# Ledger of designs, part 27: designed miniproteins, single chains, continued (2)

Each design is a single chain, and the fold is of that chain. pLDDT is the mean over its residues in the fold that is shown.

## One batch from the design tools (miniprotein)

Design m4971
Fold by ESMFold2-Fast:
Structure m4971 (fold): chain A 83 residues (1-83)
Amino acid sequence: KEELKKEIEELHGRIVELAKKAYELAEKSGDEEKKKEFEKVVEEADKLVEEAAEAIRKGDYEKAKELLEKAAKLLEEEVKKLE
């Protein structure tokens, strides 16, 4: 299970980097609609991260990994839309 914990830590780092990149791109765009979509995506990603934290507390590391992967994917898609 230490392997899953390491993967979870790596996903957390990836999520932070993706959120930062998406934020910078949204701000650089100067587009209010893009900024609004970014805020919505961040809200959805935050909910997934919170659900993952709950899964970790319950010892369900596989579910936590799945939820964090979904959060990372949402942010990756947002970065692509903003590029």
Scores: mean pLDDT 82

Design m4972
Fold by ESMFold2-Fast:
Structure m4972 (fold): chain A 69 residues (1-69)
Amino acid sequence: SKEEAIKLAEETLEALKAKKYEEAGKLARQLFSLVPEEKQEEIERLLVRAHVTGEYEEALKEIKKLIEE
């Protein structure tokens, strides 16, 4: 469901922020299984950008928009 995908996106970003990279990878794989293939690449780019820049809140907003579309 979209709600489940959003929850996984939130949990993935929190894991990245906490430097729990193994858990973040597991959560990201679960997230990708719930979203269309065409959206997976953009979501992955947003997760990477959040990790590099520290802009977790902005990344979450953009990921939620992608999931809700």
Scores: mean pLDDT 85

Design m4973
Fold by ESMFold2-Fast:
Structure m4973 (fold): chain A 59 residues (1-59)
Amino acid sequence: SALAEEIARLRAEIARLLEEARAVVEDPSLSPEEKQRRLAELQARVDELGARLRALLAA
C-alpha cells in the first residue's frame, strides 16, 4: 500500500541519517564545533521525520 511504502521510506531515511550522525561523531578530522553543528542539523531532520512517522502510525 502507499502508506506502507511511505512508512518504509521514512524508516530508511531515518536510519540513513542516524548512520550519518554516527560517522560525524567518529570523524577525527571534524572540530567539536563542526560536529555540534552537523549533529544538531541531523537531529532536527530525524525529529521531523520521526514526527511524520509517528503521525502515520497513529492514523
Scores: mean pLDDT 88

Design m4974
Fold by ESMFold2-Fast:
Structure m4974 (fold): chain A 70 residues (1-70)
Amino acid sequence: MKLPEVKEISLEEAKKLAPDAKEGDYLITRLGRPDEKAEVFDSLEEAIEKYKELLEKDPFGSQYEIYKVV
């Protein structure tokens, strides 16, 4: 399975997706669902683990992105 590209997002933009986001956090967003809040993780390892879990549970429908708050 190909790992996602980890993109950078500003704290200002991150807070629009997840009000509780902090600098250095990682966010997982579902593509095409702007009404859903992003999930927040304090480590890259936890974010990657969750991304893999999401793809295993929904391999055919949903697309997800990972962002690092800078």
Scores: mean pLDDT 74

Design m4975
Fold by ESMFold2-Fast:
Structure m4975 (fold): chain A 72 residues (1-72)
Amino acid sequence: MEPTVRELLTEGEKAFEAGDYEKAVELYTRAVELTESPDERAVALENIGRALEKAGDLERAREYFEKARELR
């Protein structure tokens, strides 16, 4: 069964709360690829940025935050 965007965002949040930032990035990236909504894409991109920031990848985090802002 293919997960929905909402399921991917929820599982990504669980991974983030567990400190598994690599898994969170993976799940949020799948949400970005699956969604047709600019608002949902912006949320997923912001969450990728936050996970990358927690993982210490500040440059990539900045790029994803910038991408999210462009959709608003």
Scores: mean pLDDT 83

Design m4976
Fold by ESMFold2-Fast:
Structure m4976 (fold): chain A 69 residues (1-69)
Amino acid sequence: SEEAKEHLRKAIEALKKGDYETAQKHLVRAYLLTDNPEALEHIKLAGRKLGEGDVEGAIEHLEKALEAL
């Protein structure tokens, strides 16, 4: 959906700015609004990468989630 894509874009922008609280909020909303299994898997992987402190890896997976939608 366009709403899910918008939240993914905002999560990526927030991560690039170091605003992790805003990024997490948009990531959760994107996850809840996403029906595509490939996009959902990339959103989950982005969350894991953030937990590991790998911000660049998280952004790469969120970009792949956008491509799958």
Scores: mean pLDDT 87

Design m4977
Fold by ESMFold2-Fast:
Structure m4977 (fold): chain A 70 residues (1-70)
Amino acid sequence: MKEELLEEFRRLLEGLKKLAESAAKHPSNRKNFQDVAKTAIEWVEKKAKEAGLPEEVIKKYVDEFKAIIS
């Protein structure tokens, strides 16, 4: 249910942080990281909307994911 979805969001967020660290050490991997991160953001937004989460919550999670890419 909601808790499982939020746990998946947290695991995905941590995975992206690790990929961001790798991309920082190896600039050649930055483009691949950006593509993966964009796909992850789109997935999170879609799943949050399908689950009927409030707009404020959806924006908060999407913004957290976007902050990793910045």
Scores: mean pLDDT 77

Design m4978
Fold by ESMFold2-Fast:
Structure m4978 (fold): chain A 59 residues (1-59)
Amino acid sequence: MDKIDELLQQTGEAIAAKDKEKALENIKKLSEEMKKAGESEEFVESLTKVLTREAEKAA
């Protein structure tokens, strides 16, 4: 499993657990790893915005 897939899974788990702080921490790490992997800035921003919204709603 690559690091991005692992972080995405951990983010989902944190959201399901209603751990907003942990979810936001994992979203930040996911954003950094995706940018390092060469993903477009627009795609990374779109994905992290959606995940951040879900984390905030779950808390």
Scores: mean pLDDT 79

Design m4979
Fold by ESMFold2-Fast:
Structure m4979 (fold): chain A 76 residues (1-76)
Amino acid sequence: MSPSETAAFTTAAALRLIGAGATEIAKKVVEAMNKVESLSEEQKRLAEEAVRAAEAGDFERAREYAERLEELVEKE
């Protein structure tokens, strides 16, 4: 994944989270993804799971996935 593809993916995920009413979770996801130039498959999966949880109205689960993404990004 190139830096431009990472930025596009991050923007799409953030817009979906904001649309679901999860603006604070969107901020966490964007900040985590902006720390890396390329996203791993696990990092992308955690972001997608956060988006799906938020779109389902499960903001606690969405936050848990966003926090796991933050931890994974900081270790890689």
Scores: mean pLDDT 79

Design m4980
Fold by ESMFold2-Fast:
Structure m4980 (fold): chain A 74 residues (1-74)
Amino acid sequence: SKADALIEGGKVLESLGDYRGAGDAYAAAGEIYAKQGKYELAAEAFRNASRAYEKAGDLERAREMEEKARQAAE
């Protein structure tokens, strides 16, 4: 699926040191999973996005992704 492809793309971007790109890819996957009602996968994707944004130095986006992960897990 498109979401699964975004997760794989995010992993590749992390391996290349593109943490911002990885965060964007994981966040996009999380949004798609959430729209599909796949809330556990959405929460995991948002947590991965948060960690990637932290590595990129984007603490504001990291915090936003943690909040989205928490909301998806409810």
Scores: mean pLDDT 90

Design m4981
Fold by ESMFold2-Fast:
Structure m4981 (fold): chain A 60 residues (1-60)
Amino acid sequence: MLSRMIALALLGTTGGAPEEARRLVKEAMELIKQGKYEEALPLFAKAAELLGRPVTVEEI
């Protein structure tokens, strides 16, 4: 039973997080292209939270 709970927690931590963060960064880049920097900021913040580290513009 423990291995099943551990597997589910691991998937929730790593499985979807990088893909979701990438999607958020992509959407934020589209907002930047439109000049909507303030709307892009919360998307980068959420991506940073999912990655567990601050996201820098250099990764764009």
Scores: mean pLDDT 65

Design m4982
Fold by ESMFold2-Fast:
Structure m4982 (fold): chain A 55 residues (1-55)
Amino acid sequence: KPPPALSEEEKEKMRKVIENSAKELEETKGKDFDEVKKKGLEALDKHIKQQEKES
């Protein structure tokens, strides 16, 4: 728990979770999920910025 904001390590862990989830969906459904991964990373970036504004 790194108050006030997420650490760089936590940010990278969340990024890897998004990438791994997209990869698993691609393997399971046999479809390209680059756009889904990109949107997931953008949502993560927005979430991080929102937390940093309050910290």
Scores: mean pLDDT 70

Design m4983
Fold by ESMFold2-Fast:
Structure m4983 (fold): chain A 113 residues (1-113)
Amino acid sequence: TITLTESGGGTFAAGSSVTLSHKMSGGSWTAAGWARQAPGEPLVTVAVITADGSATAYDPRVRGRFTISLDQAAQTLYLHMRDLQPSDTATYYGVAVTDEGTFYGAGVPVTVV
């Protein structure tokens, strides 16, 4: 079973930039990404990338501000968040899609003030 280890998160000023990361270990995956859940809202996928890095997709609310990148050698996925807004306040989860299903990390809180 794949394991996701996340890092980053915290409290950030509006207009700042931050990078979240998650490392994938213990299994193969076909796509990976980031999801977020704001208080009182459903879990939504914000960015996804294929295992070969050939294709990416973004939620329209973050398109142009967030960039996903993959370090294949380190098996680490990055979410580069620019021009943070109070509406970006959420718990952010690493995501991996495998033949066994979709797996989520424990989540890292991000607060924008």
Scores: mean pLDDT 84

Design m4984
Fold by ESMFold2-Fast:
Structure m4984 (fold): chain A 67 residues (1-67)
Amino acid sequence: KEKAKEELLKLIGEILRKIGEIFDLRLQLEKETDEEKKKELEKKIEELEKEIKKLLEKMKSLDEELS
């Protein structure tokens, strides 16, 4: 169970880091006036959201194992 807790903390840390990146990109998007740059920022946000979804699925699997 201790190793599963360490793995869970690592996943949480990775998710929080990616959330921080999304927040920064959204702030940049809000200030951006160039349509091509806006599209690039939106694509980066979408990729990070997909990565977070995968990490959340891993966390759910670990939670089920710990239950």
Scores: mean pLDDT 80

Design m4985
Fold by ESMFold2-Fast:
Structure m4985 (fold): chain A 71 residues (1-71)
Amino acid sequence: MELEGEILLALARIAAAVAITAARNAGDEETVERIEKERERVIEELERLIREGDLEKAKELVKELVRRLAE
């Protein structure tokens, strides 16, 4: 079922977008670049895990991303 994978991808993208917007509003261009690179890397790995059907690892990857962005 691809729906769970699509939800995980959407959550990762939304979390990153919120964090990027907050950093951009603060004028922190270094943090914006860091989060954009992290987003690209995480989305690529997440898409791979979803294709392989490893939804448990995909969930953990999204949790770890959200945890790091909340710092």
Scores: mean pLDDT 80

Design m4986
Fold by ESMFold2-Fast:
Parts: sequence; C-alpha cells; structure tokens
Structure m4986 (fold): chain A 91 residues (1-91)
Amino acid sequence: SIQEEIEKKIKEAEELVRRARELLREGRLEEAERLVEEAERKVEEIYELIEKNKDKVSKELRRRAVLVGAEVTVLRMHLFIERRVREKERA
C-alpha cells in the first residue's frame, strides 16, 4: 500500500538521521554530509509521494514526514556550523 511505502521511506530517513548524528559526534564530517544528502533525497521522495496521494495518507504519517524533514534540516545547519568552526581553527 502507499501508506506502507511512505512508512518504509520514513524509517529509512530516520535511520540515516540517527547515523549522521553519530558521525557528527565523532567529528566525521564528510561521512555525515553524505548521509545528510541521502536523507534530504529520501525526504524529497516522501513529500512527493504524500503530494500525489494526499487523500490516501494518514495525518499521523504526514506528521512523521514533517518531523523527519525538520530533523534533516537541523542536521544540515549543524554541519554548516561545524565546517565553519574548523575553517577558522586552521586560519
């Protein structure tokens, strides 16, 4: 079903977010960046599926999609800050 497909993609995005946070804590910025890029792609796919199937997707799944999208945005911001800090430490 479309709900099962969306739920699967949300779980995949949540796992990418979890792994990216771990890599950020370890200072592995390049690897964290790759996972954030993959998560951003998954979130885009989720939003496209929801847009095409608005009447078939539960409010709960739409809420979970928004929440994981917000988490990906926060991670992107943290990566930007960490990169800038490291650039200044080398100057």
Scores: mean pLDDT 87

Design m4988
Fold by ESMFold2-Fast:
Structure m4988 (fold): chain A 66 residues (1-66)
Amino acid sequence: SKKEAEEKLKKALERAYEISEDKELFEKVEELNEEIKKLLEEGTEENKERARELAKEREKLVDEAA
């Protein structure tokens, strides 16, 4: 659901804040979160697919840093 996707975005951003002493990594994750949020707000099928791709990129960055 949309609420679950938003919670996942929030959790990933909070995790990046906690583990990253690299400001650039944090800013990159924040940028991806903003893009994903905009796509999810549109709610089209194409935007949902794009948001999923960006979410995977964000998760990879956060997991690599953890």
Scores: mean pLDDT 72

Design m4989
Fold by ESMFold2-Fast:
Structure m4989 (fold): chain A 112 residues (1-112)
Amino acid sequence: AIEAAEKLVKENPNDAELWLRLGLIYKAEGKYEKAIEYFEKAIALEPTALAYLELGEAYYEAGEYEKAIEYYEKAIALNPNDRAAWLNLAKAYKAAGEEKKAEEYLKKAEEL
């Protein structure tokens, strides 16, 4: 798993999708610092709504709620119809103590 993904990235360092996949593997193992590093490499090559969403989730799991909000907002700017992104934004605002904003964005997700 990890060793095979790291080899693929080493052989194809300009493939944003491979960096994204490596980040997802590290995130699944709870290694959020490495996941963040690899998602940032993916975004530097190709900024996508999915890459921003996954980076936001990695920051959220690391307890960095303000950074999670920042990257969820970037994901929504690229794909405003992604219900999961709006739900994650609401969850991050709630974790940051912003209950009214959390309720607003949860309602937005329900309308999609």
Scores: mean pLDDT 88

Design m4990
Fold by ESMFold2-Fast:
Structure m4990 (fold): chain A 86 residues (1-86)
Amino acid sequence: ALEEGKKLFAQGKYEEAVKKFEEAIKENPDDAEAYTLLGQALLELGKYEEAIKYYEKAIAIDPDYEEAKEGLKRALYYAGKYEEAE
């Protein structure tokens, strides 16, 4: 699921990638990478508030996961919450 999701994401098939990353999370709910990739796919689809939620889950699992922290900042910016989060 995770590797297939990454392949779909690389092909620009973000909606299909979301489904595969959701499957990966069901297989391993403590996978910070899967939550981060789901957040990235949601960002590409313009679903900024959902992306924020999944980046926050990734950070809760692994507080040192830099990609999730960077993704969260980006999602907050696009959702118009970046200035409130500073």
Scores: mean pLDDT 79

Design m4991
Fold by ESMFold2-Fast:
Structure m4991 (fold): chain A 72 residues (1-72)
Amino acid sequence: MEEEIRALQAQTAELAARLGEDSPEVREQLIRLAEALLAYAEEQGKLEEALAARFDDPRSEELVREAARRFE
């Protein structure tokens, strides 16, 4: 799981560098990364902690909430 998450992070960074952080492709990739992080948190028994986490960036909170909606 951690290796998969690192791969998704690397892919997201590459995509953002190519298309720009505001592209719809980067947004979709960020949602996929958030889904993977939520799945990993559930496997570790920390899903509630992950969902309750405070975010410094409102965009990150919105992406995690959308991923949680898709995850469930």
Scores: mean pLDDT 68

Design m4992
Fold by ESMFold2-Fast:
Structure m4992 (fold): chain A 71 residues (1-71)
Amino acid sequence: SKKKEAEKYTELAKEYFKRGDLDKAKEYALKAIELDPENAEAWEILAKVYAAMGDKEKAKEAKKKALELNK
């Protein structure tokens, strides 16, 4: 299912983020969001990636989306 594939890409994004590969972390987080825009964990990791990259505005937008989904 798209939800299960999004979960897989979310885990890959977390793995690459922990390894310091911000470009791959961003790519996999965006793939997860494309498959399941309601995946709060994918938005959380995307926000962390943007923050680490210095993109404060995109980090804020992604964090807001994650918080809206985690009600």
Scores: mean pLDDT 88

Design m4993
Fold by ESMFold2-Fast:
Structure m4993 (fold): chain A 89 residues (1-89)
Amino acid sequence: SKEKLKEVLEKIKELLKWAKENNKEIDEEIREMIGEAIELAKKGTEEDYKKAEEILEKVRKKLEESKKPVNEEAIEAILESIENALKLI
């Protein structure tokens, strides 16, 4: 469903904005997890959406526990990628 894919992408966008506002670093592990969630959401099954949501919940918890300074450039690059993906839906 295009609607469910859009919901996942919007949720990732909100998560990244929250991370930027709270001075959280997006490291390689978190970037890979976000990528996995996007690929699962593209598959479009209810099970894949549930797995994507579970991954995003884990990303949220990792970001909340992170004390590293924000990587603003990396966050902005991921946000631009998500906004471009949303335009294609």
Scores: mean pLDDT 75

Design m4994
Fold by ESMFold2-Fast:
Structure m4994 (fold): chain A 63 residues (1-63)
Amino acid sequence: GAAKTAVLYKILSDGSLEFVQSAAVDAAGNFTLDLSSLASGTYLITITDNSVAIASTKITVTK
């Protein structure tokens, strides 16, 4: 498949996005992000293909 990247952003209180980490997406569409170091809050995962955002989802980390 085409090279894809999963990018994790923290959603800040003002609605801005802060880059946290990225991971390569494999040929089956799988990726792994390390959430163990993340503070509680709301995050956005964006899947990019050649720097174009093709999908996104919002997640909440609760500790």
Scores: mean pLDDT 79

Design m4996
Fold by ESMFold2-Fast:
Structure m4996 (fold): chain A 69 residues (1-69)
Amino acid sequence: MKELLEELEEVAREFEEALAAGDDARAEELIERMVELAEKLSELLTPEQIANLRARLRWARDHWRAAPL
């Protein structure tokens, strides 16, 4: 479990770096990888924790798109 969480954290960090660099294509691939890791974690997480993780990913997408500049 800890290893999957660590990978998710690393991918999330790379996602932030991709956003800062303006690499939309890389950011899109990193989001897909985060979703895949979240699905693997779903076997270890409760339904509520999965819902929370999905909400955070969706909020990040909406927040990124709503960013003014």
Scores: mean pLDDT 68

Design m4997
Fold by ESMFold2-Fast:
Structure m4997 (fold): chain A 67 residues (1-67)
Amino acid sequence: ALPFTEEQLLAIREELKARHGVELSPEQMLTAVRLIEAGHTAEEVARKLGISRAAARDLIRRLEALR
């Protein structure tokens, strides 16, 4: 089970779209959560999702703030 609700992940996706112009699917958000839980860096997350390093850092910061 994921430590985050669908509503929390949706809110983060909407914020990333607004701030970085990045549209992540629910599936891409689950991939990001798994990579972050496995200790991957912002650079690795950015590369895997095809997003900027700035967007990946913002994503990680937001997910960490929910713990």
Scores: mean pLDDT 82

Design m4998
Fold by ESMFold2-Fast:
Structure m4998 (fold): chain A 62 residues (1-62)
Amino acid sequence: SSSLKELLEELRELLEKTKKKNEEILKEAEKWSEEERELLKMFEDGVIALVEAMIAVTERKL
């Protein structure tokens, strides 16, 4: 459907924007402890995995 194609395009754009924002956040956290930065990175990786899962589900429906 056209709606699912639009959703897929929006999700792909969201993925690219999220990757860029995560890099900016990690750069801002460069003075944090190693342990604190690893925790932040773990959550950022989780957010990326969630968006990738949304893309995969949407692609399977098309």
Scores: mean pLDDT 89

Design m4999
Fold by ESMFold2-Fast:
Structure m4999 (fold): chain A 69 residues (1-69)
Amino acid sequence: SDEELLKEAEELIKKAEEALKAGDYKTMARNLKQAEELAKQLKDEKKREELLKRLYILSNQGVRQVATA
């Protein structure tokens, strides 16, 4: 169900945020990729768009931190 997919994606996002704080961009990217795959399975278009937007914002935050090195 969409509800179960969203719950699993939220846990992956939390792991990605923790990895970002630790500077572990590889683990962040892995968790974001898995969350993206779950988002693409969502039947509700609005929920899918909202989740994908959150994932892209977090991904861009990681890219900005790497780019300053």
Scores: mean pLDDT 80

Design m5000
Fold by ESMFold2-Fast:
Structure m5000 (fold): chain A 74 residues (1-74)
Amino acid sequence: SEAQEKFERGKELFEQGNYEAAIAEYREALALDPDFAEAYYNMGKAAEALGAKPAAERFYAKALELDPDFEEAK
């Protein structure tokens, strides 16, 4: 899916240390699939890497809101 393609691109950018670009790609994935809990979780990880802890906590909360068992499902 197009959302999954954006998500995979975000992961590639994250692996390169380009956290801001990764967040942008994850946001595009969420524009295509608003229920994409893993995209919110990965945005949280990228925000943490940038030192934006309050933003990371909000993204993690949204991931858990969409999938309460998210961490157990992984």
Scores: mean pLDDT 85

Design m5001
Fold by ESMFold2-Fast:
Structure m5001 (fold): chain A 89 residues (1-89)
Amino acid sequence: DLAARIAELERRLAELEERLLKLAEELKDDPEAREVMEELARRVAALRPRVEALAAERGPEAARLEALEAGVELAEEAVEELEKIKEEK
């Protein structure tokens, strides 16, 4: 179900935004981590309008959904790596 996958993608994106906001506060005194975090925040911000546009379509293309799912998965992996760095400090 494409609609269910889009709804899940929207939920995952919202969770990523919350995680990035928390990391920004926690890593604010680490300049290297901040630079990586700012780049991730820009990538996640670019995904939101694309996901919202896809959610507004009556018949979204599966290939576009797959590309957005891959983009969110890569962002989730990058955020998880930053969270590990925070935990190890």
Scores: mean pLDDT 79

Design m5002
Fold by ESMFold2-Fast:
Structure m5002 (fold): chain A 63 residues (1-63)
Amino acid sequence: SEEEREGRRAAEGARNAAEAARQLGHDVAYKKAEEYAKLAEENIDDAEKAREAMQKAGEASGG
């Protein structure tokens, strides 16, 4: 479905944010972003929740 497609894209975005923090050696930021990436991946059928998790992963990795 379109919602599932959006959810998968959000999960990918969240995972990319976590990996970016990991590659920079920001262990605390990576672990927090990783938790949100997993949340997005578990909610691919709920695009809104997946996008919220992606947003939080980005904030955790970039802050």
Scores: mean pLDDT 84

Design m5003
Fold by ESMFold2-Fast:
Structure m5003 (fold): chain A 66 residues (1-66)
Amino acid sequence: MEEEVERLLREVAEAAVRNAEREGLATALALTPEELEERLREQLRAAAERRGVSVAELVEEWLTPS
């Protein structure tokens, strides 16, 4: 479901920006939210293909680190 994947990507991007802000990472501060989302989308797609899982499954794993 495209809408569900888009929502998950947004949540991951938002969490990544917040973590980068807390750590003061210059690279993350140089990226716009749109640029960060595009990078995450590409990385998620590549990682999901490499592991043979769906993007939703991979995002769920990343949001629930245990």
Scores: mean pLDDT 63

Design m5004
Fold by ESMFold2-Fast:
Structure m5004 (fold): chain A 63 residues (1-63)
Amino acid sequence: SLAESAARAVALHLKDQGKTEITESEARRIAEAIARGLGVDVETVYEQLKKALEEAGIKIVPD
């Protein structure tokens, strides 16, 4: 899906930048930006983003 592809691209970009952790607030803002750009539900994008971040080895941490 477009949401899955966008989430994966963002996760790989963060990995390339040396990120190992991002906050829940940062993850939410990223998901909102993707959802707005694609016209897709934020919750759907957020679930795909969590999956892509886990695959990339990036941990979501509390603020």
Scores: mean pLDDT 84

Design m5005
Fold by ESMFold2-Fast:
Structure m5005 (fold): chain A 72 residues (1-72)
Amino acid sequence: MEELVREHDRLMEEMKRAALAGDRERALELAERAAELTREYLETVLSPEEAERLAEEALRRAREEIDKLLAA
């Protein structure tokens, strides 16, 4: 778990850096990878349907953050 959380945090940091550099495409790729890790982790404690829903919500929030950073 700790290792997976650290990997997720690293992907989110890279996503933020890509967005700040104006690389929307790269930022979205990193956000999608982070959401996949979230889904994998949640599937260990939740149903696949619940894990997918929460991973989709996390990706939605990440896309909003990317748009916000690109607008800054």
Scores: mean pLDDT 80

Design m5006
Fold by ESMFold2-Fast:
Structure m5006 (fold): chain A 77 residues (1-77)
Amino acid sequence: ADALVVEALRALRAGDLEAAVRAAEEALALDPNNASAWTLLALAYARLGDLEKAREAAEKVEELGDTQGAKMARKLI
């Protein structure tokens, strides 16, 4: 799970938004309560311009109690 989160972060930093979404989704398939994976998914969708999916992912981060991650994701929207 953590390895996929690291992969998503590296892809996001490299500007490979498709790889970032894929790695974050794989992490969520393994653990749907992974707040870090939801945060990275929100950031990737925000950079892709899919603001609706970005907001949905940020809302999931808040539900999981990661208010700092959700705040970071919302700033990119």
Scores: mean pLDDT 77

Design m5007
Fold by ESMFold2-Fast:
Structure m5007 (fold): chain A 69 residues (1-69)
Amino acid sequence: SKALAEQYRAVGDEAIAKGDYQTGASAYEKAIELDPNDAEAWSNLAKVYARLGDEAKAKEYQEKAKEAE
């Protein structure tokens, strides 16, 4: 449901604010599984992977964010 996707996205946002990139990535991945049209969740996931040094995933998720717009 959208409500559950929004909850996972909020968990991701809180994790990133605390510097917990692993929890943030996991939460955003759950959010997009439930709502693949959430361009902001895809964009935030791309930023997390860029921060972790995974440039290939960062680029892939940036393209997914663009497709979801």
Scores: mean pLDDT 84

Design m5008
Fold by ESMFold2-Fast:
Structure m5008 (fold): chain A 62 residues (1-62)
Amino acid sequence: ADEVRQRVVRLIEELPKIKNPELQKKARDYVRKANEALQSGDVDAARKYVEEAEKIIEEDKK
């Protein structure tokens, strides 16, 4: 839970740095879903959404 929460915080800080508007929107949606999953106690779902958002940020940097 702590690891996933820290990753969500980092993602929120990285979101405004995403240059592609469509990728930024998609990453924001995954961060929102990760936070909703954490609120419901579904850490596994939250981790999957965090991983998807992290992939989008890495793709934007390429």
Scores: mean pLDDT 81

